Designed miniproteins, single chains, continued (5). Designs and how they scored, part 104

Each design is a single chain, and the fold is of that chain. pLDDT is the mean over its residues in the fold that is shown.

## One batch from the design tools (miniprotein)

Design m19612
Fold by ESMFold2-Fast:
Structure m19612 (fold): chain A 62 residues (1-62)
Amino acid sequence: SAVVEELVQLAIESEDTVESHVALALLMIAEDLTKEQIDEIIARLREAGLTSRAEALEKIFS
């Protein structure tokens, strides 16, 4: 999905701050993503080494 690719890229380019984690979560909510798309974003962030972001998103969308 183009949306998944764009959100993953945005996360990679953003600073590792609480504000950036919240902003990403709000964008994901605004895009009305499916559970599968949310899980794909989290998995791709883990693969990119962005473990803190992945964990924050898992907690928000749990």
Scores: mean pLDDT 79

Design m19613
Fold by ESMFold2-Fast:
Structure m19613 (fold): chain A 107 residues (1-107)
Amino acid sequence: SLVEEILEEFEKDPSLGVLLAVLLIKAGHGEEALKIVDKIESEPLEKRLATLPVLNLAHRLGIDPEVLLEDIRNLALGKEPSSVASKAFLETVLFSRLDPETGEILD
């Protein structure tokens, strides 16, 4: 199933965790997205920033990574993000040619 494939990909490459969680939310699989968010939140902040390029990029852009994760959790529960910056960031990461590691817009 798509859900099993996404969860397997997360286990193979945890760096994709934020992207995979948001893709699951868009596919209507909020409960599975919450599993990824919970696993990310179980790690220390320093390790999360070192291993999750999307969270590191958010941090570099002045977005609180804890607020970003909470907004992803809220989206998984069918709620609106609390932060306009988090919403804009998630839309930019998913729908633009933004490089999540460097924060540069790719041509």
Scores: mean pLDDT 71

Design m19614
Fold by ESMFold2-Fast:
Structure m19614 (fold): chain A 78 residues (1-78)
Amino acid sequence: ASFEEVLAYLKGEGFEEALKIAREEIAKLSPEELRRAAEELRAALPAALAELEARYGPEAAEVYRRLVEETLRLLEEA
């Protein structure tokens, strides 16, 4: 149970699982909640990426960036 093992999981199965959960949660949101969630996620992304890179390295930040980008696509397509 090292950080590297967690990161490897998040790059594969964990990434797909997170997007499945995101899709299920997004399906419950109203159009106003969808817009608000997308706005909040975009606003928070730069600071979150900087913090993740500083604490866990650029690879962890990149995984999070990709997850957020895919989540934003789901929010915008809903």
Scores: mean pLDDT 80

Design m19615
Fold by ESMFold2-Fast:
Structure m19615 (fold): chain A 60 residues (1-60)
Amino acid sequence: DVLDVLLSIPGVDEATARRIVAAGFTTVAQLRAATVTQLMGIPGIDRETAERIVRGLAAL
């Protein structure tokens, strides 16, 4: 489940994970293909959070 993957990343809380899913990242494949710039396009996601998510996914 994409929420479980997002919540496994240090510094990603439930509110942040829900924003990402609401923006259309509903599969792990879509999430792994996301760039920092695409994640920053989501309301409430800053550059640091986007970089943390991309880095965290690369480590899984």
Scores: mean pLDDT 81

Design m19616
Fold by ESMFold2-Fast:
Structure m19616 (fold): chain A 84 residues (1-84)
Amino acid sequence: DVEQRALERVERLLREGLARFGELEPEMSEEERERLVLELMTTPPSELDKVLAKFKGEEAREAARRLYEEAQEALEELLRLARS
């Protein structure tokens, strides 16, 4: 149940992130936005700034950083629960 809720949180963050980037980066194709969001979600912290630089607008980079932070927290919670 708790693991399911954590997975649902990650899924919601991905959906909300894609919708937000559709607003902030309308010139970017849907496929490009999906690719960047997936790259963002799978990037290690040491490479975060490199992935953020691929976003065109400052507002989009801020949104991407927040999405990354929230997703990392959700994934850390999932890993913590899996180890208990």
Scores: mean pLDDT 76

Design m19617
Fold by ESMFold2-Fast:
Structure m19617 (fold): chain A 87 residues (1-87)
Amino acid sequence: MEEIEKRLEEEREAAEKLLDALVEEGYLTEEQKERALELMEELRVSLEVALVALGVAKNLKEAVALIQEVVDKNPELAPAYKVLNPE
């Protein structure tokens, strides 16, 4: 049970860091960031799905591309992105 709780906490922290960077780059408003976090927490959808639902990205491919662009500009966010997409 601790494994699940820890995973959810790490994913939330990772999502907040990536959303904050998206706001700083001008892709999101602060209001859209709050709504994305609410969607992820309440519906347990991925960050990519939340971005599509808010109209920030037209589809999942564009959502992934936006996240990758932000990570490329902010390499310190790469560990956070890896937490959300463990391969």
Scores: mean pLDDT 77

Design m19618
Fold by ESMFold2-Fast:
Structure m19618 (fold): chain A 59 residues (1-59)
Amino acid sequence: GAGDELAKEYIEKAMEIGEKGGPAKKGEDYATLAVILSGGKEETVKKASEAGKKAGEAA
C-alpha cells in the first residue's frame, strides 16, 4: 500500500545517510518513521533496524 512505499523511501533515505555520512539522529528518525508508516510490519522493522544501524556507523 501507499504506507509501504513511503516506508521504503524513508529506509532508502536512512541508508543514504549511512553511505554518504550525515547526522545519525536523522537516519534513526527516518528509520523510525518507516516503521510507523508500515504499521510495524516485521520485514520493514528489520530493514529499518539495519538502515538505522548503518546510519549510526557512518556518523
Scores: mean pLDDT 73

Design m19619
Fold by ESMFold2-Fast:
Structure m19619 (fold): chain A 65 residues (1-65)
Amino acid sequence: VVLEATVKEDVTLEGDNPLTLKKGEKVTITINDDNETATVTTADGRTATVNLVDLIPILENVKKL
């Protein structure tokens, strides 16, 4: 499943590579088959695999693609 969302607040997501996101940034989220992790991609091409429980609280305007 692929989602588009906006970041609610400045945050650093810990994962395989730490990803720093800023409030108002748009991200694309690919939920992995485990339904526990997701791959986050920023508009500038930065990517990280993070836990959904850390990701969901910082997102708004979630849209299914």
Scores: mean pLDDT 77

Design m19620
Fold by ESMFold2-Fast:
Structure m19620 (fold): chain A 87 residues (1-87)
Amino acid sequence: SNLESQKKLLDILEKLVKGEPSAREDLRKFLTEVLGFPEEEAQEIVDELEKTRAELAKDPNLSDSVKLQILLDKLIELVDRAYRRRA
């Protein structure tokens, strides 16, 4: 369901903020299995989001909730860009 997908995505992004090793693979699987992206395109989205995460991780003054919001906004931007490229 849409609600279950949203909960799963938020869990993955929280793990990304915390630097958990499985989080990037969990995001790649979400993009391929839930959103239907090809593996190569999903990996490109994961790599771009990881660049943003790495920049945010350099700032110790940002709260986890702020980092999560920035990553969510960036993910939405990357997904929308990928969808527009197909249109």
Scores: mean pLDDT 85

Design m19621
Fold by ESMFold2-Fast:
Structure m19621 (fold): chain A 67 residues (1-67)
Amino acid sequence: MEEEIERRIEKEIERQAKYWADLIPVSALDKTLAYLDKLAARDPNFDEELYQRFKELLVKEWEKRKK
């Protein structure tokens, strides 16, 4: 069932977001998002919905770490 697959994907995306937030400094946030946006636009087969969800989670993790 797709729901189980989505749950696993969501958990993996969340884990990846935390991992990247730990490695990438907050000062590089703007440049990192710009780079990811350019990369997504270059790839016609890129999953737009998953990319948006990943960006949202990544930004939230960075916001928490800025505190």
Scores: mean pLDDT 70

Design m19622
Fold by ESMFold2-Fast:
Structure m19622 (fold): chain A 59 residues (1-59)
Amino acid sequence: MGLALDLMREATGSSDPEKVEELIERARQLLLDDGISEEVAQENAESMREVARIKQEIK
């Protein structure tokens, strides 16, 4: 889980929307590799995207 968390942190801290989406996709794939179901990985990616969006607006 460490790599996925690192990517999520980078995504929420980035101001580049293209990079944010790339990092979220990478984190989603790492979750799948870790044995997380596609459904859960998709929900997690959605949550990361929303958090990044809110943080970008405040930051």
Scores: mean pLDDT 72

Design m19623
Fold by ESMFold2-Fast:
Structure m19623 (fold): chain A 71 residues (1-71)
Amino acid sequence: MMQLSFEEYKKVAKLFQEVGIKNPHRIIMEYIYSYTGGDFDRMRDFIRRNRDNIIQLNNRPTVTRDDVDNF
């Protein structure tokens, strides 16, 4: 899993905020970043298409890599 810089966390977090997810888990953000190869437009499309599944996962008290790998 790619480790996001502070700058990349801000950019990815903003994409989640655009669909109403204020506090995305870092592991979810890092998964989507890695899956899309850091492509901002691909990340936006992924988040929009998977919004309901992301909300369900993000509402868990803890999220593991296995949770996102089975996304």
Scores: mean pLDDT 75

Design m19624
Fold by ESMFold2-Fast:
Structure m19624 (fold): chain A 78 residues (1-78)
Amino acid sequence: SLWDEIRKEAEKMLQKAIEMGYNVKKNKKMLEEIKNNPRIPISKVLEVLPEDLRIEFKKKVLKIGVEQGRKAFEEHFG
């Protein structure tokens, strides 16, 4: 699903932040919160990430949204 793809990218970004030593406690807490949440709080994930990872995550979320929109379009018109 869209949210499963977003969750995988969020987990990667949060893990990278932890490995960098950035906001380790907050990033670990966010990683736990997203594991069992059916919706990813994108804004909250962005708030705990460093600027470079925020930019990367935004790009990944946009790409996932575009791909999901393309699949929906193909299901209706292809």
Scores: mean pLDDT 80

Design m19625
Fold by ESMFold2-Fast:
Structure m19625 (fold): chain A 73 residues (1-73)
Amino acid sequence: SMAEERKERARRLLEKAREYLDKPEPDIQGARNYIRSAALLLGRYDLAREAFTADKEQLEKLIEELEAALREG
């Protein structure tokens, strides 16, 4: 149950990150914060570290990697 709760929270954080990047003027700092939180919930400390300095293109790739991790269990 706790693992499922972490996955559901991570999914919601990634949805918010995508929303922030898809704005006409992207909120890069907001997206970084959501991606970092999702990565930490999924134990992906490497990706959480990358999010600190990631630009928009890098953040989009980080979302893809974290979404893939969620699909694989």
Scores: mean pLDDT 86

Design m19626
Fold by ESMFold2-Fast:
Structure m19626 (fold): chain A 75 residues (1-75)
Amino acid sequence: DELARELAEQILAIWERVYNGELTEEDQEVARRIEELLEADPALAERVEELTTEPLIKKRAEIAGKPELAKELLE
């Protein structure tokens, strides 16, 4: 699933820039387009979520200063 993988990679890159406080106007436009695509195709949204869930949980736990939470959520 080339499209799901490509969208997942874009989402992860944008989230990394958000966490660093470096979100750009271009990133916001890309995120909006991705949201539109996922809203139109629930099956695609599910596949993208599968590819992003673990990385995003780990990033969010790290930002919260509690990396141990990622283990609980992924188990």
Scores: mean pLDDT 72

Design m19627
Fold by ESMFold2-Fast:
Structure m19627 (fold): chain A 59 residues (1-59)
Amino acid sequence: LENAILSGKYEQALSILETLRLKNPQDGYPYLAAATFFEMAGDKELAAKQREIGRKLRP
């Protein structure tokens, strides 16, 4: 059950990230948004990784 939910949320996170990356790859917001979706999906490792990228792009 949870594995199926995680797969769907991964697709949502990747879709959001890809769309926003195409508009502005220097913007950290899309990575932070994707991180939130990964965290909701229960993959805290991928969520943390996306947050690191987002923070680095902002400053």
Scores: mean pLDDT 69

Design m19628
Fold by ESMFold2-Fast:
Structure m19628 (fold): chain A 89 residues (1-89)
Amino acid sequence: MSDEDVERVGELFSELLPEASETFERNLRTALAAGVDPTRAVIASIVSAAAEAGKDPKEVLLELAERGSEDPGISQEMVDALRQRAEQL
């Protein structure tokens, strides 16, 4: 997974939930510093930030997967990972 993939998903999340963007950025930095896989780090940070903002993390992940599937800066691997995590919630 490229740094661009992670950054672009973060941008889409911040557009969808601007009030959760700071929490997302903090959690993502913490996970990456701890050596968590970038895809897992991004998805976990989205789930936690969405939940803290009072949103359903499953709905947020599905919306990001749908938007990401049309975004050339987001890989199919990331889209699939977002959908797979949503199915587990």
Scores: mean pLDDT 82

Design m19629
Fold by ESMFold2-Fast:
Structure m19629 (fold): chain A 67 residues (1-67)
Amino acid sequence: GPEAAGKAGREAAEAAKTEEAAEYAQFSGVAMASGNLETGLRYAEKAKEAGDEEAAKGAREAVLLGS
């Protein structure tokens, strides 16, 4: 649900190696927590493209928990 998606995004941001990937993971979680699937998916893809595997994993989890 929304709270779990937001938490997953925050945890992914804390585990991220780069500030850019952390920002994308957090934005994905916030978007999913607010019911914005399109924006959540977009930021999850950006987290993957940033090359930070922990941030990408957490952003993916936020999308799954918020879907």
Scores: mean pLDDT 80

Design m19630
Fold by ESMFold2-Fast:
Structure m19630 (fold): chain A 123 residues (1-123)
Amino acid sequence: SVELSPLEQRLQELLDKILNGEEVDEEELRKLIDEVLEAAEQSAKSRGLVPTEEDLEFAREAAEELLRWAEEKNNKGLALMARILLERAEEHPIAVIGVLTRIALLLEESELATKIAKHLAKA
């Protein structure tokens, strides 16, 4: 969405730092994720998209899978991001899936990316 363009650039820059194992400020990360999720949710609502129970369940499952992957790779910044997304999954399930999709495209492991693609194919 064009409404997310500046936030998308900031998110991409922060994701690049996290995936390179760089330290990120927790408060800055939480604020950015909240801004991205709120903007994405408003965009979804304006298009008449209503999250389903399957979207909520999937958002939680995918965020938990990202958390497990991040912990296995000992990537603290990515684990923190996964925890924030998991905390926000109930309020913003479609937006959380959107952010997880962007993260999955940047990961070396394709398992999460495949899982997200299968869910989106049902929508």
Scores: mean pLDDT 77

Design m19631
Fold by ESMFold2-Fast:
Structure m19631 (fold): chain A 55 residues (1-55)
Amino acid sequence: DLIRREEEAARRMEEGAEEKFKLGTPLDQTIGLLLKIAAETNRWVAERLRRMEEE
């Protein structure tokens, strides 16, 4: 199920970002931000696919 895989990938990236933000170094914060952006992209794809499936 592609939607579930994209949502799972986004969740893992969000968890990784949160862990990086907890470390608090500028490098870790930058990596966390990049992971958050990637997670948002995956969630956007999942949301688009879910809307198409609901119709």
Scores: mean pLDDT 79

Design m19632
Fold by ESMFold2-Fast:
Structure m19632 (fold): chain A 75 residues (1-75)
Amino acid sequence: MEEEAEELRKKGLEALSKGDIDKAVEYFKQAADLYEKLGRKDEAAEFYRMAANLYRVGGDEEKAKEFEQRAEKLK
């Protein structure tokens, strides 16, 4: 399961390097969800924050705020 979260992280970074922001957001969100389920709050918060930043770049301020709030709740 932790290996699965790391694999999703790698896929997200690969998608980002190819300019596929939509895929990068999806992979980072999936990685964050898995880290949260594992109790790895710091890692989950980091990936929720990365997804929030990508939503903001894409112009989706509402989703950006939602994921920023999810990251903050994990502190």
Scores: mean pLDDT 80

Design m19633
Fold by ESMFold2-Fast:
Structure m19633 (fold): chain A 86 residues (1-86)
Amino acid sequence: KERARELRREATRLVKEALEESEDPARAVGAAIRGIGDGIQLALEGKDPLEVAEEGIEKARKSEDPEERAYYAGRGAGAAGMAELE
């Protein structure tokens, strides 16, 4: 599960960076938490958790808004965590 672990580490790093860049840390934290929940939910619904994690990371990297970046990074982290537990 080395791929899942690397995706989770990258997604977690992106969450941390988004939180540090946000002018409203509370909103950024809320976005990350919602993303994590959504990533877990997508995996539970039968989406490939590695694909969800990769998409979340890619969208986070393309997001110019720190809150949006936190959300997608969180979604990637949640999905990658689910892949690691399989």
Scores: mean pLDDT 84

Design m19634
Fold by ESMFold2-Fast:
Structure m19634 (fold): chain A 67 residues (1-67)
Amino acid sequence: AEALVARAQAVLDEDYSALMQPGLELIKLGKEKGDQKLIDEGQAKIAEAEKIRETVGVPMLEKAKAA
């Protein structure tokens, strides 16, 4: 069960990583520079990727975590 959840999460995270990469870079730069506007913009992009994760990944993950 854990292995299947981890694999599913890894596959989804890989897809999400490509979708999130611009946002993650903005957040990373914003944190290093203390630039709040860059962080906010990056978080908005990441929120979209997380919504997709919740639609598919979270139902499987919540089962594993509850176990």
Scores: mean pLDDT 68

Design m19635
Fold by ESMFold2-Fast:
Structure m19635 (fold): chain A 98 residues (1-98)
Amino acid sequence: MEEEERKKKREEAKKLADQAIDYMRSLGDEVAREAEKVDPELAKRVRELMDSLIDQAKEEIDKLIEDPNATFEEVKKAIDSAVKQMEAAAEEARRLIK
């Protein structure tokens, strides 16, 4: 009865997660390139921080997607939180550059 609906929602959640991770990787790469033009050492540290945040977000989101008790809304909130954290880190990195 509801198994097909649950499968469909997991597929939707996975697609949203993949899109968010791609966006976060793009943002991290952009900020690291900006830092590289100013200080190559700072750029390496920024890239390490961004990669760490992306890895953490992916692990947490994947865990929620695989949890049969997690709701689609909880997955969306986790994705939104991860994106906002990444955007805040990117803004802070840009402030350190200039």
Scores: mean pLDDT 81

Design m19636
Fold by ESMFold2-Fast:
Parts: structure tokens; sequence; C-alpha cells
Structure m19636 (fold): chain A 71 residues (1-71)
């Protein structure tokens, strides 16, 4: 489920960001900020009544948004 893959596993948020921006050289501060944003988004989505598919779609959009800011 979405909760198992994202909310309970911060490593997945990190991996998704890495896949979206593989060539981005992030400072430790930028890295922490980006991961914090994605973890907060995952937590908000997990608390919503959306389907797992809708949660994944919205999370993917958020990852793309964060990646674009780092490019």
Amino acid sequence: SYEERYEANPEKAREELRQAAPDAVLTPEQQREAYALLLAAAEELAASDLSDEEKEERFAARVAEVAARLS
C-alpha cells in the first residue's frame, strides 16, 4: 500500500527524489530540506481519504515539483 511504501519508509522518498534528479548535486542542507518536504507530503497523503493510486500520483507530482526546484 501507499502507507507501507512511503509513510513508513523515508528511504522511499529519498530514492524517488534521486530517480527524479539523478544528476543533481545537493548540499546536505538542500537534501534535508527536500526530504523533509517529501516526508511531510507523504504524511499528509496518508492521512487523506484518497485511493492508493491517487496518493501515488500526487506524491509523484510532488517529487517532480521538488526535483524541478533543484535543477
Scores: mean pLDDT 69

Design m19637
Fold by ESMFold2-Fast:
Structure m19637 (fold): chain A 58 residues (1-58)
Amino acid sequence: SAAVEKALALAKEIFEINGLDTSLEEIARVLSRQYGISFSTALEAARRAKKEIEESLK
C-alpha cells in the first residue's frame, strides 16, 4: 500500500541520518504514528528498510 511504501522510505531516511544501529522499535513507533499503520506493519517496514540498505552496501 502507499502508506507502507512511504513508511519504508522514511525508515531508510532515519537509518541514513541516525545510523543503522538505530532502534527498530523506535523507528516503528514513528512510522506507526505518522502513517496510521499498525506497530507490527511499521516494524516489518523498518526491518525491510534496514535489510535493503545492508544488502545495497555489499
Scores: mean pLDDT 85

Design m19638
Fold by ESMFold2-Fast:
Structure m19638 (fold): chain A 92 residues (1-92)
Amino acid sequence: SPLDKLIEALRELANEAPEIIGYVASLIKALRDRPDELLPLVPEALENLIKMFKDKISKETIKKVLDTVASALREAGYDEAAKRVEELKKKI
């Protein structure tokens, strides 16, 4: 499903930076519990994580994750959220 694809992409961020494991786990739990409420907020959550931990995660991993998340959001029907994630990638 698009949700599972998005969750796996978020786990890739946590694999590089132990400091973000708690934040990513909390976001994954919230997405599984309330997907319709949390999916539109994924761009803002990712922007905040990237701002806090950009020095801990490679640009290559960030770009790969943002591509997968944007694709998953578009497949789920959240086109505006997908566009915001694509805009984030341009700033990396």
Scores: mean pLDDT 84

Design m19639
Fold by ESMFold2-Fast:
Structure m19639 (fold): chain A 72 residues (1-72)
Amino acid sequence: SEIEKLKKEIDRIEKSKDPPLMKEASLGVLRIRLYVLRKIYGEDNPELQEVEKRLEEATERARKELEEQLAA
């Protein structure tokens, strides 16, 4: 399932040792993929709503990590 692959990719990026800026960029690419999947599976799909929330939380964590790194 493409939805399952997207969930695993988000988890992989978050657990990586990549710099915060690279994580933010990678998560941005996944947002584009999410947009395409919403067109295929529908805007009200519960699994895609879960993925959107996870992606938002991951993006916020990466952004905060980047901001803290720039402030130090």
Scores: mean pLDDT 80

Design m19640
Fold by ESMFold2-Fast:
Structure m19640 (fold): chain A 69 residues (1-69)
Amino acid sequence: SMEEEAERIKESLIAAGKAGDLVAVRAGIRELLEHFPDELAKEILEEALKEIDDPEVRALIEEQLKKLE
């Protein structure tokens, strides 16, 4: 389902973000934007930001969120 797929991508983004894996984070963001409506992608990225402390990963996600506004 869309909900299960979105949750899977969110979990993968959080795991990559906690690991500081910028390549995996970029790939996850791309997958999210290609497969989901912008509003849902925005909500998933906002939720991921609540779980990630890495400043480089946070900056990357925040930059993408600005593009979706």
Scores: mean pLDDT 84

Design m19641
Fold by ESMFold2-Fast:
Structure m19641 (fold): chain A 72 residues (1-72)
Amino acid sequence: SLEEAALELLEALKAQDWDRIVAIAEKHDLRELLETLLELVEDEAFREAVRRFLTDPNASFNDLLRAAQRLK
C-alpha cells in the first residue's frame, strides 16, 4: 500500500539509506509518498521540510534527510 511504502521511505530517510531510498523510488512516485507522509506524520518541522521539498525547486534533499533524522 502507499501508506506502507511511505512509512518505509520515512525509515530509509531517517537512516540515510540511499540504496533503500532508490529502491523505493523505483517502485513508487516519490512525490506521492511524501504527500502521504504529510497525512501520517504530525511533527511540524518534518511536515514543513516535506512541504518545502514539494513546492520549492531549490530545496535540497539533504534538508529533508536532516528533518527526518530529527524524528529519531
Scores: mean pLDDT 83

Design m19642
Fold by ESMFold2-Fast:
Structure m19642 (fold): chain A 80 residues (1-80)
Amino acid sequence: SAADELVARGLELLRQRRYLEALEAFREAAKLSPSDAERRTYLEMALIYAELVLKYEELSPEERERLERFVAELRGQLAE
């Protein structure tokens, strides 16, 4: 599916350390998902990877701020 292709792209972007682009790919996969459960799973994957990147990876202050903003947006979506 198109969602599965976006997940595969997101994982490859994570490998390339292109974190914001990777997490946006997971977010787009969630938007294309026809089921609430599948959408929630992709958003939770994006949140888990974002939290791991923030905790363990060396980021510039600008990259960290952008990722923290992305995490806040994902948490908002998952709160529904």
Scores: mean pLDDT 79

Design m19643
Fold by ESMFold2-Fast:
Structure m19643 (fold): chain A 81 residues (1-81)
Amino acid sequence: SLLEEGRQLFEKGLEYLKQGDYKKAAELLEKSAAVLSQVDTPEARRLLAQTLAYLGKAYFKLGDWELAQKYFEEAARVDGE
């Protein structure tokens, strides 16, 4: 399912984030967000909000603070739905 695909991409992204590979983490988390955004369920929406928050963290670590802020704002928006 798209939810399971999104979760696997999210988990791989977190593993790279933990290893300090912020660029690879961002790539995987972006793919996760794209897949999860296609699933209109509360489960997918919760995971999407988490994915966007970790994307914000990855871009903050990469020094792209404007993009980090946008992802944190999107995460809060999705979480509020």
Scores: mean pLDDT 89

Design m19644
Fold by ESMFold2-Fast:
Structure m19644 (fold): chain A 68 residues (1-68)
Amino acid sequence: AGKVLNFSSVGEAAGKAGAQRLADYYGMESYEGEAAANEGEAGGKALEADESDPNVVGGTTTSFGSGG
């Protein structure tokens, strides 16, 4: 379990980060205004810190495939 989960977890975290980056690239910037973006920044910060297990924060999908 540790081996498989470790490998899948990394893949899922990377995929999630990549998807978020792509969305940002498409034009989805962190809210308009830091006042309102505070939530987005906190979420993004937590996601970046929790790159190993984003299922807790920022999503709960195991349908990613490799990480699922």
Scores: mean pLDDT 48

Design m19645
Fold by ESMFold2-Fast:
Structure m19645 (fold): chain A 73 residues (1-73)
Amino acid sequence: APAQSEEEALEARKEMIEELKRRGLLSEEEAERAKRILERAYNGELSEEEREELAALEERLKAAMAPEVEAAR
């Protein structure tokens, strides 16, 4: 399997956020906020409040992408 670097994981998550925005599941403001939180997490600058936002974002991504994952098989 190709090695997933932290940078590749960051890019993949940003692509998921853009996809959710394109599908109307996230507003532009929510998408920009989410990408900002992911970048701050990557740089190790995340506050405790932003960590909670990141956890909520990951749950939203997981729930929203579940039907797509089944269709993409």
Scores: mean pLDDT 71

Design m19646
Fold by ESMFold2-Fast:
Structure m19646 (fold): chain A 100 residues (1-100)
Amino acid sequence: SAALRAELEALWDELMTLLTQILRNLRAGKPVPEELLNRLREVAERIVALIAQVDPALAAEFRRLFEELLRAIEENAPVEEIQRIAERLSRVVQRTLALV
């Protein structure tokens, strides 16, 4: 549906905006605020719920990759590694949008 597409695109944009802020803090050697991590989790759960309405397997893949993303952030992985996980998340979103 057009409504689902618009909501998924908006949530993905919000997730990427939050991730950009997180990556900025990591590049600067600064701690990531818990408020940013909590908002990132909230947005991701909403994305998973929308993807699950289209394809439960894609929703499961998004959740798995998102958990990998959170672990990389918490372990202070290289920014390039975090960006590679984000690119994989983007591909799941694009695959979902192609079905809607």
Scores: mean pLDDT 91

Design m19647
Fold by ESMFold2-Fast:
Structure m19647 (fold): chain A 80 residues (1-80)
Amino acid sequence: MLRERAKKLAEEAIKKAEETLKITSDPELIKQAKKIIEESRELIKYLEENKDLSVLEEIGLVLRAIGLLIDAELLLEKAK
């Protein structure tokens, strides 16, 4: 469950960052949105490549994914 949670949170972060890219022409917001997408994709890739993670490592990745989603949501609010 934790692995699947982290992946879903990272996927939602990508979606919100992509929404920001569709509505903004601000170069700084575009740069931040692209960084969130890159970091979220790296998190998903790490989960796919590392099947034998400990429960504590999986918790850490969930917390990381939550942070990325919060950053993506705050960025989307700035873009509107």
Scores: mean pLDDT 87

Design m19648
Fold by ESMFold2-Fast:
Structure m19648 (fold): chain A 55 residues (1-55)
Amino acid sequence: MYSLLEKVKILSETMDLSGLENLAEMYALRQKLEPGNQELADILAYVKERIAELS
């Protein structure tokens, strides 16, 4: 069974830079609504690191 983070990692492999930037924005907004949700923070950190590697 996959966690949300693992599902996002798999999905991110199909995305270009623009897709990853949009994904980061969506999870940043969700993190603002749920600031105590560590999984959202971990997802956002992963996506931002991936963007930095491709930039």
Scores: mean pLDDT 79

